Designed miniproteins, single chains. Designs and how they scored, part 54

Each design is a single chain, and the fold is of that chain. pLDDT is the mean over its residues in the fold that is shown.

## One batch from the design tools (miniprotein)

Design m1868
Fold by ESMFold2-Fast:
Order: structure tokens, then sequence, then C-alpha cells
Structure m1868 (fold): chain A 102 residues (1-102)
């Protein structure tokens, strides 16, 4: 939930700095843009923009399915990283990368 992400924001930002840099290189997006997207309170409304920015329109024909899936992966990545669950964070990152690969 966005309220949970807001509570974890400072810890998540500290923990995620290196992972966000790697994600930035993988997805060809600036770290600041990824941070804004991941920690924005309006992520639920911005997920469609995240989808377009990260994966392009042709990867997802159904925006509602893409929205739910991407939101779940982003939430998992942020939460796992904030809690120091590096393997779970890496798995979420790998799933995000696989979406980008096609």
Amino acid sequence: RSDVLEALRPTAQQNLSSLLEELSHLLNLPVDELRKVLFDAEVELGVQDIKVALFGTEVFDDPEVAHAYLRALVTKFVTASALGLHLEALRALQELSELTST
C-alpha cells in the first residue's frame, strides 16, 4: 500500500541506492526518475506511465493487467529492499527485466 511505502521511504531510499543505479542502467532511465516513480504517493495512478516509460506500449495489450502486475513487482521490489531481503528484491528486479526484454 502507498501508506506503507511512505512509512518505509527513508529506509528504502538508503537501502536501494545501489540497486536503483543498477536498475537505471538496465532500463536506461535516470535514478532520480526511478526514485520519484517508486516513492511517489500516486504510484497507483502513475503505473501506466511507468509501464510506458519502462516497457513501451507494445509489451502490454491489456493496460489493467499490466497495471496490476507492474504495481505488484514495484511494491515487492521496494518493500524487499527496505527490509534487507536482497534475494527477493533481486527476483523482483529480474522479473521487471524480463518484462523489458520482450
Scores: mean pLDDT 50

Design m1869
Fold by ESMFold2-Fast:
Structure m1869 (fold): chain A 94 residues (1-94)
Amino acid sequence: LSPSVQSLLAHLDELLAQAEANLDNLEALRRTALSTFSLIIHWLEEEGREEEKARFRELQEQILAETDPRRILALTREAVARAKELLREVDAER
């Protein structure tokens, strides 16, 4: 993996760990989840992956409306897992 992709993967892992640590604090959890989605969306925009970018934006809107901390965490975990798969795919295509 390229150094930039390795750095992004590590950052996603750190954000997910922060989200898990904030399961009892809805405001902090939502803030961390939104930061995670913003990082993914920004990377997809840089890579020109417009369709995937739109999909993550839709999930981000769900996070804004969600009030169950466990659902916010579950959506964040799924987003991180999918982003990691896309990161590895894009890096392999270079």
Scores: mean pLDDT 82

Design m1870
Fold by ESMFold2-Fast:
Structure m1870 (fold): chain A 84 residues (1-84)
Amino acid sequence: GAAKGRERLESLLALPDRSIAALLGRGGVAATPAQARALLEAVLAMLDSGASAEEAFRYLREGLIALGASEEDATRAARGLVGL
């Protein structure tokens, strides 16, 4: 749910940018450190403003696809990160 997703994103965003990019890379996303942080910060801001886990999932999935992830990898990563 949204609370679990928020906790996960806050924990990830506490890491250095390079570590965030490396974790996304393990999930099939070849993002720059700056792109990785910007995407995850946008998703956290959505959850902080009262967006549902499902809304945050859709936004994150589309963002990961835009960064070059396959639909399957983006779907799996986005579900895990937003606590679905």
Scores: mean pLDDT 83

Design m1871
Fold by ESMFold2-Fast:
Structure m1871 (fold): chain A 85 residues (1-85)
Amino acid sequence: KAALESMIATLEEMIEALRKAKDWEEQQRIIRGTITYLEAFAEKVPELKEVLEEVKRRLEEAMQNRDVQGAIETLEELIEYLKSK
């Protein structure tokens, strides 16, 4: 319970940081940090591993396409999924 709440709070902070970032270099750093965070979390919560790997893949695609809105939408979908648990 506490781990999911902490993850949701962290993801909400990352979305806010992406919305406030002034340039693509800052946005790219935030997305990379988010991917690293999700990789670490997947190792600790095996039940979420498949979902987190798919989210990581979508974030990597968003970086390649410079699609900040797609990255935000991916994280918002993950938050909604986690809240349903």
Scores: mean pLDDT 85

Design m1872
Fold by ESMFold2-Fast:
Formats: structure tokens, C-alpha cells, sequence
Structure m1872 (fold): chain A 70 residues (1-70)
């Protein structure tokens, strides 16, 4: 799938359509809007490790490229 489709499936529920929606229960999700692609890849990999997300390295790169457009 495209980076946009992968973001919608795995990231949207916590980060929102523009990557700037806080997560609930006093744990705000990091604002992803305006993040460069290299920094976005670091954040995607951090979320994969933190939550055990079923995202491949190729899909993580696709999501990071999409996040860089926000």
C-alpha cells in the first residue's frame, strides 16, 4: 500500500489526519506536522518498537515519506 494508506491503517487513530492530534489519557502523541522524512522514519521506527506494530522496514519508509508531506 501507499504511505498514506499505511498511515491511515496504523497511525491515524492516535496522530490524526495531519499528524497533530494528541493521544488520549494525558499522553499526547508527538506532533508530526512539518517533520522531515529522516526524522519521520525515526519516529515510525520508535512507534513500531513501542507498540509492536506489524510494519516492515519498506512500509516504515513509505509512511515516513508520507508524514514528510504533512
Amino acid sequence: GSGAELYKARCFQCHGAQGNVPAGKGSPAKNLKGTPQADALVEVNHMIKKFGLPISDADAKAIAAYVATL
Scores: mean pLDDT 72

Design m1873
Fold by ESMFold2-Fast:
Structure m1873 (fold): chain A 70 residues (1-70)
Amino acid sequence: SEIDKLVEEMKKILDEISKLPREAQLEAQKIFDETLEKLHEYLETDPERALEIVKEGINKLKEIYEKAKA
């Protein structure tokens, strides 16, 4: 449930980045895809690590947004 909420937060940030230049969109999509792939690996075996992975993904997306928005 918590992880699902954080994944939805990542999607919202990705939607905001979709209004920015294409380079930012491509970088954000790569981070999103890599984060979900890693999340899938740990979701069943280490939910604490899965939570850390999605939080890291959110932080990376926020960095992309801030740099591209400026």
Scores: mean pLDDT 85

Design m1874
Fold by ESMFold2-Fast:
Structure m1874 (fold): chain A 101 residues (1-101)
Amino acid sequence: STRLTLSPREKYLRSNFNPFYLAYLAAQGKVEYAESHVEAYKALLAASSPETREALLIASRLAANGYSIGEILEELERRLGRRFTEADLLRFADLVRAYFA
């Protein structure tokens, strides 16, 4: 499901996860996007554990498509077999922001 009104936290997550997801799609040849952002995406993935890579892809895809924090956390638990928190999502967004600055 999608939401028409975003909380400040959801806006923060979306603003950082959207560039990451667009860079992911560009790396797959699906869209055109800034090469500097595609390079940032590749560098972040190279520095990340397999679980963090998968979590970033799931969280960024859902945030880009308008899903709520609760829905993102539920999908992460379903796919990765462990519980995630809002603090984990904020850390992921902060990590993306650091690489894409």
Scores: mean pLDDT 85

Design m1875
Fold by ESMFold2-Fast:
Parts: sequence; C-alpha cells; structure tokens
Structure m1875 (fold): chain A 95 residues (1-95)
Amino acid sequence: MTKEQVRKEIEAIREAVEELRKEAEELYKKGVISEEEYEKIMELLDKADELAEKAEKALEEGNVKEAAELALEAEAYLSSALMLLSISKIEYKNK
C-alpha cells in the first residue's frame, strides 16, 4: 500500500459519507425512512467520519499501516450505513 493509495481511499470515504448524509436527510424529509432509522444511519456515518479523520492524522504522521487499518474500519461503518438505508427503503415499499 502506498501513501497516495491510502490518501485517495480516505478522500473517497469522506465523499461517500457526505453523499449518504444528504440522501438520508432527503429520504427522512420525504417520509421514506423513520426518525429512528435516520438517527441510526447518521450515527454510523459520524463514526465513519471520525475514523477517516484518525486515518488522515495517522497518514500525516507517516503511519501508513495504521492509516489503512483505520480507513478499513471507516469503510465498515460506511457499508453498514448504506445497508441500513437500503433495507429501510425496501421496508417502506412493503408497508
């Protein structure tokens, strides 16, 4: 893993977090997802952003391996948020 590869991954995670926040907010305003679902999604995205910030700091300090591990954890939270959003959209169609 190069420093540039990890940096691009952190940037991609942060962009995805911002886009999912906007999507979740719009879906909540339209009544597609509940307040409880919205809050859970936002908590997962906040955790992903926190881990991405820690990854960026580790990368700046030259700790490429630690930065990559933190970015992988951020990806896991991002994936959980995306999955929850997808499930919530499916449930809305069936109720």
Scores: mean pLDDT 86

Design m1876
Fold by ESMFold2-Fast:
Structure m1876 (fold): chain A 86 residues (1-86)
Amino acid sequence: SHEELKKELEELLKELEKLLEELKKSKKPNKEEVEKRLKELDERAVKLGEEFQKSEQTEEMKKAMLDFTKKATEITKEIVELLKKS
């Protein structure tokens, strides 16, 4: 359902935001652990994208997917930059 997909997108964003906050608070982040978590979150995002492509694409769902993609890209970029500085 559209509501279920929207909830899964919101939960995935929250997990990304949580990972970023944990990295900001950590003085000695485990890069392997963070990269593994990012890969798992990316795999979940890919599956949601595939479900979206197979569903009826309403304008509301297209906007939700675009908003998710923009926010997820920004957060992932910040995580990658923090890992490079560590």
Scores: mean pLDDT 81

Design m1877
Fold by ESMFold2-Fast:
Structure m1877 (fold): chain A 65 residues (1-65)
Amino acid sequence: AEAEAARRADAGMERARAIYTWLVEHGSPEIRALFAPYADPAATAPVAPETVENVRLGLEWLAAQ
């Protein structure tokens, strides 16, 4: 269970980093700044599940604009 949760958190972190990379190339400076902490490869804090969900919602919002 704990190892499974860690794998899900890692997958969420990878998704957040991929989204941040896309936003650096194509997104607005304001939205990019919001995701900047999740792109830091030295970050030691795990990405909360709520952050992964917010990233998904952000992408849906961008698609609607």
Scores: mean pLDDT 59

Design m1878
Fold by ESMFold2-Fast:
Structure m1878 (fold): chain A 75 residues (1-75)
Amino acid sequence: ADAARARELLAAGASLEELEALLEAGELGLAGLRALLEHLLERGVNPQGALGGLLELEFIERKVSLEERRAALAA
């Protein structure tokens, strides 16, 4: 599952850039990534990285929503 793969990569010291690459490739879903980052933050595992990841994910979700609204207005 997405969350299991992301958790394994973070445990190995993978960067947020690597996780973003997997998300872009369709190997990780946004929901799976969010659940993983929330879980890590709650457990105190790399809390700064987990918090940064959640903030970045929120920006990605917001950007997608804005692009969808812009496309609807252009149509």
Scores: mean pLDDT 63

Design m1879
Fold by ESMFold2-Fast:
Structure m1879 (fold): chain A 74 residues (1-74)
Amino acid sequence: ATPSVEELVARFERIAEEIRELAKTLPKSKQADVELGLGASELALRVGVLYQDKEMVERAVRRAEELLEEVREM
């Protein structure tokens, strides 16, 4: 079963919080790169919610999950 938009938004917020906590320990230059990636995903999520585009919301969550994995390797 595909998750609801509310469940996807909640999942994104949890991932974003974890990324922000991990980013606090990174050098300033790497923090900027993380902020750009997270900001782009947050914008896509907000646009998807505004236009009721569930596919865009799902892609935003997936991109955030990928960014979390990248940040853990930094």
Scores: mean pLDDT 85

Design m1880
Fold by ESMFold2-Fast:
Structure m1880 (fold): chain A 66 residues (1-66)
Amino acid sequence: ADVNIALAEIYLAIGKLDEEKGDYEGALTSYRKAVELLRQVSDDPEAQRLLAEAEENIKKVEEKLK
């Protein structure tokens, strides 16, 4: 298993938890960390899917912080 993908999944889960708590800044930080990790494995289809998910969640959270 790719460690970067596994770790990114953990950061995505943390970000979703932070969103549920209304901590949008914390969620944004966690999602950005997932993006950093996933960009290192962008040749993997699963990593590309998770990267797209993380980037979509970042956009949604950034809109809430405006």
Scores: mean pLDDT 82

Design m1881
Fold by ESMFold2-Fast:
Structure m1881 (fold): chain A 92 residues (1-92)
Amino acid sequence: SKVNLTISYKDGQWVVEIHDESGVLKISDLFDAFLKTVPDSVSGAGVSRSLEDPNVFILTLSGDLSEQEVLDIVKKILDSLGLEIGSISFKY
């Protein structure tokens, strides 16, 4: 299935919203994929669910990463879960 991404930079951190309109993504699976993909050296990293929409997951990543490094990490996480990217929206 496909997910849509919104990528923003806020308060010195990258914020990636993963919009799963199909409802197949589970927070536990996303968290496990995150832990396997994100290096221990990357500070300020986390996974949560949106308070406004239960189909939206939030990845935070260190602001020291470039936009391309963030995209690479997110693609690796989604690929490990069998998810394709439908769209990417940047909010700066």
Scores: mean pLDDT 81

Design m1882
Fold by ESMFold2-Fast:
Structure m1882 (fold): chain A 93 residues (1-93)
Amino acid sequence: MQALAEEALELIERAVELATPYLLENFDVKVGIGRVLRLIGIRIELELQLEKGLDVARLARLLREAAEILSEIDNPELQAIAQELLRLADELE
């Protein structure tokens, strides 16, 4: 469980770095900024769960939410990250 959460955090950190310029350049400003802030919020929540204790059901929901955001971006690396996040979410449940 800890190892799955750590893998998820690394994927989310990479997703934030790759998705941020894409979301800001290719989406409406409100949508783009909102999605960037959502992904950053998910990253922070994962960091807190690793420090305070894992809520497996909440973690799975956060990973599916991040995957949904990334799936709307036409970028093959972000699509691959989205699929991996969904796989990790399924393994947690």
Scores: mean pLDDT 82

Design m1883
Fold by ESMFold2-Fast:
Structure m1883 (fold): chain A 89 residues (1-89)
Amino acid sequence: MTEKEVKELLKEALAELGEETTEEEIEEGIREALKEGYSYEDILKEVIKQLMGFNKELALKLAKKVGLSEEEIKKLEEEVEEALKKSLA
């Protein structure tokens, strides 16, 4: 997976959410995450986790576009459910 592919996927996801984000902001976010030791796949998984809390259908659509398996998607759903349980407890 290349920076260009990750940028295009993030741009599509944010556009579907109606978010006004520049290409420069997306590129900077990707570079900072890589600098912190995250992979492109980690960046996309984090965005998918955030979308699952907001709009599960969009999150699943993005996960399929990036080629995540159903098992990987279930793990992300479990992590989101655990985070929600902690905030409610």
Scores: mean pLDDT 74

Design m1884
Fold by ESMFold2-Fast:
Structure m1884 (fold): chain A 95 residues (1-95)
Amino acid sequence: GPMEELEEVVRLTLEAARAVLRGDLEAAEEALRRLEELVERSEDEEVRRFGREMAERVRELIRMAREGAPESVLLSKAIALQLIAIGALFDAELS
């Protein structure tokens, strides 16, 4: 259902962010690919909207890493992304 799909969006977003912090850009791109596939297959508009936002943020984080952004910048972006993803899941569970 939509809640299980939101949990999967969060899980894939966290996997991508952690992969970038490890320097594993192939794992980050695989997590992004799986996230984009989830967005395309979902029939729920909130899952599609949130998943697209997370995918765009993950794509930007991967781009910054590939362009050699400082580790401190990547860490700040990855932390922010993880907090956004977790916060959205918490809000969905409380509503």
Scores: mean pLDDT 86

Design m1885
Fold by ESMFold2-Fast:
Structure m1885 (fold): chain A 62 residues (1-62)
Amino acid sequence: MAEEQRKLAAENARKQADTEFDRLVKESAERGAKGTRDEAEKIALEVMKKRSQLEAEVDALA
């Protein structure tokens, strides 16, 4: 019962995290397309940092 709720919450959080990450990647790609290579690198690092945060949130629910 409680385990099933926790498992479902973790699956939903992971699904949302994947969707949010995908959105962030698209937004960052649009930002990077107008910038220099240095700006593209900075954007890539920000995306990776956000990905780590989302993965940590999913891990906390599991």
Scores: mean pLDDT 71

Design m1886
Fold by ESMFold2-Fast:
Structure m1886 (fold): chain A 79 residues (1-79)
Amino acid sequence: MEIEPLSDEDLARLAVAGAEHASSFPDKNQDKIKELAEKAREALKQGRYKEAIRLGLEAMSLSTDPRVRTLLDALKKAL
């Protein structure tokens, strides 16, 4: 079996954490970022890891904060 350093669950947890981090900063897209972060968290709770990753990355992509942008780039490289 191939050993991968990050599982879908680990990637989903990181994407949700990144989305929640993005939602905590003032941003012109803050309401939409919060909506997507909430949906990502619910998908993670339901074990829907691929959907949680997608929603979390979408929330982070709407952020204009450079810290969130750096984290998004790192997560995209892990995918």
Scores: mean pLDDT 78

Design m1887
Fold by ESMFold2-Fast:
Structure m1887 (fold): chain A 71 residues (1-71)
Amino acid sequence: KDNLIEQIKKAIEEGKKSGDYRGAIQNIADLAQQAGLPGDVISRIAQAFVEGVRSGDFEKALEEIEKIVRS
């Protein structure tokens, strides 16, 4: 549970560098599941990341993910 946001940040940066957004989504979902988040929350996190990919605004996506994780 600790460090989840830092691990998600790392997954996002790796996805940006490689262009492997599918792998990034899967890594983020796996991290959230291992942290014990419920499936609906994991889906919301994945959706926020997808919106970041679509808009190119990964900082805003991370802020939204952080709000979801801290809720």
Scores: mean pLDDT 80

Design m1888
Fold by ESMFold2-Fast:
Structure m1888 (fold): chain A 55 residues (1-55)
Amino acid sequence: MIKILPYVGTTPTKIILDRLLNDPSVDGLIFNSGQELLAKRIKEEHPDLKIIIQK
């Protein structure tokens, strides 16, 4: 199952992201276009995780 990351451009999302990355039900994450830098960083750290950037 792919989860949509609901947070837009905020610093306090680190802990939430860490919990999502450790959730075995999460096959990938969908980021909004404003979150491209965050999406790139997560993809670099977790290349096995599906990362999708929405328009």
Scores: mean pLDDT 64

Design m1889
Fold by ESMFold2-Fast:
Structure m1889 (fold): chain A 106 residues (1-106)
Amino acid sequence: VSPEEALELGKKAVELAASPDPEKQREGGILGGIAAGSPDPEAAHYGAAGIGAALESPDPKAREGGAEGAGIAAASPSPAGRASGQGAGGPGRTPEGSAAGAEGYA
C-alpha cells in the first residue's frame, strides 16, 4: 500500500467508524489497522483514530473490527504502527488484540 493509499484508507476508516452502522464501524476498525501500520505519520494517526472509535462502539461487531485492526497494526514492521496496535488492542484487552500484541513483547 502506497503512503497516499494508506492516508485515504485512514481517512475512510475514521468516516466509517463514525457511522451509526455497526458493519461500517467494523470495516472502519479493520481499515484503520491497515492505515495505522503505515510508516506515514498522517495515515497512522487517522488509522489509530479509526481503531479507537471502533473499539469504543457499543456493538460487538464494531469492537471485533477494532480489535482486528489493532492486531494488524501491532504486526506492522513500522514501530509507530506497532505502538498504535499495542495501545488500542494490547495484551488483555481482547483475545485477538492480545494475540497480536504479544508479538511486540516477544
Scores: mean pLDDT 68

Design m1890
Fold by ESMFold2-Fast:
Structure m1890 (fold): chain A 55 residues (1-55)
Amino acid sequence: GGTRLTINTTQALTTIFETGEEGGKELLADPEKERGARLAKMQYDNYKAAKAKEE
């Protein structure tokens, strides 16, 4: 439920930050937004690791 929505949002933000150069560069210009994107990436990586462990 809620976790799925949160993870989906985190994944979308991480993808935009890293692959959407326009948005990614804008986020890098804003340290506050960069920290948010970094946290989202860490949460996504942690989710992937937990999912791999469950499998």
Scores: mean pLDDT 59

Design m1891
Fold by ESMFold2-Fast:
Structure m1891 (fold): chain A 64 residues (1-64)
Amino acid sequence: MSEEEYEKKLEELEREAVRALALDRPEEFIRLGEQLAKLISEKDPEKAERILKSAREAAAQLRA
């Protein structure tokens, strides 16, 4: 994947994740967080793991 394609995909997923969080949609937020983690994992697996954890924790709090 080109750097330009990567950045565009990253921005799209981040925007969708923020929207899901704002609309109180924890399931969609988790799903988008997993997609972000997959995209980032090839370049920075540690950052991908942190994003996935943050998404799951945030979703759990919204459901609590």
Scores: mean pLDDT 75

Design m1892
Fold by ESMFold2-Fast:
Structure m1892 (fold): chain A 75 residues (1-75)
Amino acid sequence: LSPLEIKILAMIAAGGPDGSITARQLAEGLGVSQSTVSKHLRKLEKKGLVSRDRRTGRYSLTEKGLELVKELLRK
């Protein structure tokens, strides 16, 4: 994982108002473009670490992703 991907996972773990977050909110919080965030989110989805709600476009951690974030935040 790149440092940016670790930050993305940590922000999703913090969640939005409903426990999920949009690519726009991630981009604003990280100071990067939505295109950059979306590219990394697609990689994280392929790894099974995040999932996207097709109706809302919001991203949440999978069980695997949450487990990985817990491990990373301990170090």
Scores: mean pLDDT 78

Design m1893
Fold by ESMFold2-Fast:
Structure m1893 (fold): chain A 104 residues (1-104)
Amino acid sequence: SMEEKRAEVVRALRDAAETLRKLMDEGIKNGKEAIEKALQAFADEATRILHLASQASPEVARRVGEAALEAFRYLKEMLENPDKAEEYGRKAVEVLERAAADVG
């Protein structure tokens, strides 16, 4: 059902937020190369979640797409501003958490 697909998207977004938090913690501790790895892992995960969201509804897909783009922008800011990496990383996680709440 559409409701089951929506619930699956919510779970995937929350799981992605937890995974991203772990990858960002590693990136902050281990420098630029680890942050680049987190960025790539997030791009792969976002693509998978967007595909899942498109199976739920166009509205869910649009909301997930907006969140993915904003989270990706924050991850890029982590690479460009290492001194603010923790702040930008936290914002990226918060974006995914908010998207999960808005979709659910």
Scores: mean pLDDT 80

Design m1894
Fold by ESMFold2-Fast:
Structure m1894 (fold): chain A 88 residues (1-88)
Amino acid sequence: MAEIQALAEQAIEALKRQVDDILNKYASPENRAKGFQDALDYLDRVIQSLQSTQATTDDQKWILQQAIQAAQALKAEITAQQKAWLAE
């Protein structure tokens, strides 16, 4: 379990890094809205891919559910950041 949780956390950190790269690429005020939209679109594709993944064991199903929940949580975080930016 702990080792599997560490692998899941590593994958989540890689996902966060990719989202940060998208947002940083579009850091200019003119492109900021596109950055948020591209990051959210990327997360939607990741979630869809994970949801379509077949798992054969209970452990694999658990890992898959953890990954889906983490991606959904990250999407909520980026949505909150977009809302905060729009309020400025």
Scores: mean pLDDT 76

Design m1895
Fold by ESMFold2-Fast:
Structure m1895 (fold): chain A 89 residues (1-89)
Amino acid sequence: SEEDKELEVEAKALEQYFSTLSPEIREEVLNFLKKLIEKITGKPFKAKSVAEAFREIRRILPELTGEQVAELGKGLAELSVRIQKEKAA
């Protein structure tokens, strides 16, 4: 669907954006995403890169409840603010 295509474009844009960040910031982002998803799902999260993390998040997204999706959205917004602060420092 068009909606699925838009989500894929947005995911790719996020992957590309994070790929422009320093290795240190990318590692912090990966660790943040791992902790966030493990907190939401109660299950181990396995990813070796930010790109892999976003692919895995998209895979599990249909299995999440509305409350879990809202918590994921909030966590991603908090991550965005943190990245902006680190880039400004």
Scores: mean pLDDT 76

Design m1896
Fold by ESMFold2-Fast:
Structure m1896 (fold): chain A 78 residues (1-78)
Amino acid sequence: SDIERFERILKEIGKPKTVEELRAKLDEFYEKQIEAFKERGNEELIEQVKENYAKTKARIDELVEKLKERGELEKVLS
């Protein structure tokens, strides 16, 4: 489910407590991935990571909005 995937992402990026922390940790996670691939000289993987980041960010923003509408956002982030 989308919520189970979201909870896995939250765990992976260090369990953010706020939406601001969630966005900051997502940016940091993907910036580190891009930097690692730059050091390896793999431009194709860098492009894929950037595309995956854009898609993941959009999906998370949609889910955050849905959770806000339900009054469940604080419950999921706690």
Scores: mean pLDDT 78

Design m1897
Fold by ESMFold2-Fast:
Structure m1897 (fold): chain A 80 residues (1-80)
Amino acid sequence: AEELFEEAKRLAEAGDLVGAGRLAGEALAKKAIEEGKVDKLKETIEKQKKDLETVELSEEERAAAQAAIKAMEEVLKEAE
């Protein structure tokens, strides 16, 4: 999980915000599942979706946020 966060940071520094968002979302979801915080992960996904509806973001920032949400949902689905 920590390695995925580090790689996400590296991608963000290189300007790949969508790739960074995807890896950060995957890392966060995997960590939550490993710690038994599945309900917390579901809450985080719902909050992120709600924030995405109300926050004015650039096209790239929106794409990165959507990639993170999708990655979290895919990891959660595999845990079920």
Scores: mean pLDDT 78

Design m1898
Fold by ESMFold2-Fast:
Structure m1898 (fold): chain A 69 residues (1-69)
Amino acid sequence: GPAPALPAVTPEQRAFYQALIRETNRLLTEEGVDPRTVGLAVQYALEEAKKNGLSLEEFIELVRERAKA
């Protein structure tokens, strides 16, 4: 049968993706932020994380700040 495409994910990467999904959903549903704005905030935060090595908490805070700017 088709091989299940289970990507090799570290516990940190899994926690990162779960936190990002939760914050994205919260911004869309509770804060009423436009999906495009949330997407741009995530893209910006990912770029900053690559440059500065942000922690998970710093990354999520940056997404929140940019989405609500």
Scores: mean pLDDT 76

Design m1899
Fold by ESMFold2-Fast:
Structure m1899 (fold): chain A 85 residues (1-85)
Amino acid sequence: SEFDQLLKEAEEHIKNGDFKGALETLKQGVELIKSEKDKSTKTNNISKLIKVIDKASDAAKDNEELQKELEKLLSEAMQTLFSLG
């Protein structure tokens, strides 16, 4: 799926230390989740996104600016879970 391809791209950015590229790709993933109408797919995609955000956070522990941006993305993904009713 397009979402799975975006997550793979984000993981490659993380491996290469390109955390700005990873953030931009993860932001695109959040937008795809927001537009997903199938509840099961949406929930599964949120879980996958959170795992990649955790990997980025672990790889960039010393980067306070990036940690704040990752926290914001995690919050947006979690809020999307609550909007499922």
Scores: mean pLDDT 81

Design m1900
Fold by ESMFold2-Fast:
Structure m1900 (fold): chain A 60 residues (1-60)
Amino acid sequence: SVEELKQAAIDALRAGDRAAALQALRRLSTLVPSLTEEAILAILNEPDPERAVAALEALV
């Protein structure tokens, strides 16, 4: 579900697990059209995990 994938992405971003975050964000993007490839890259390239989470929350 969107909520489970969003939570998985948040947990991975906070843990600094880039691979898990990318996997969750890619799966989430199939359900959330606003989560574009460019948005995923911006989230993954944000060095502050809480800012990365805020960027994801603004889109989903």
Scores: mean pLDDT 87

Design m1901
Fold by ESMFold2-Fast:
Structure m1901 (fold): chain A 63 residues (1-63)
Amino acid sequence: SELEKLLEKIAEMLNISVESARALVELIIEDPVLGWGLLRKYAELTPETEKLIEEAAELLKKE
């Protein structure tokens, strides 16, 4: 699954579990202000990581 590969890469880049990466992407879909706010405060975000999260959110919305 394309979504599964993106979640695995996000998990690796953020040093979290795949389950945590999915929950984070789900939070961003439900509450983008809170989700992105938490990421900016507690994680070192690169443009590559932000793009992967945006792509994962788009795929997850189609489930």
Scores: mean pLDDT 81

Design m1902
Fold by ESMFold2-Fast:
Structure m1902 (fold): chain A 82 residues (1-82)
Amino acid sequence: SVREELLRLVHLIAVEGEIFVAERMAERHNVPADFRAELQRLIEEARRLIERARATGDWADVERAVALADEIARLMQEYLAS
């Protein structure tokens, strides 16, 4: 349905926003190279899932992208709290 398509797009836009914020925070706080490499790996995986979800409409890819965005945010929060 059109409503389901719109909801998928809203979730994917939110994931992209979370990734953008995480990338900017990593730049601002000059995170160590090893931590940055792990963040980039997760960001690339999330972006691949976003592209797949947009192409296929697969909710499993949407859910996995959301989970990865949450993991990225958690890692950033844990690093900044340490």
Scores: mean pLDDT 85

Design m1903
Fold by ESMFold2-Fast:
Structure m1903 (fold): chain A 78 residues (1-78)
Amino acid sequence: DRAREVVAKFEQGLQGLQDYINQHQNDPNALQQALQGLQLGLQLFPQIFDIAADDPAVLARAQQLKQQMEQLIQQLNQ
């Protein structure tokens, strides 16, 4: 299922990005690049929701993933 694969890849990418941010807390350039990556990723969510619309479990995972990314953006802007 394309929707499950896309959501799983984004979940995996978010975990890797969280680890990267934790390792680069004192690097403003690295944190700025992470912020830009998160913002670009959020632009893809209307399409992710569209392809996940027929699978409530995958849609719920996509919604949680979007919320986690939005929360991380707010943390990086503080």
Scores: mean pLDDT 84

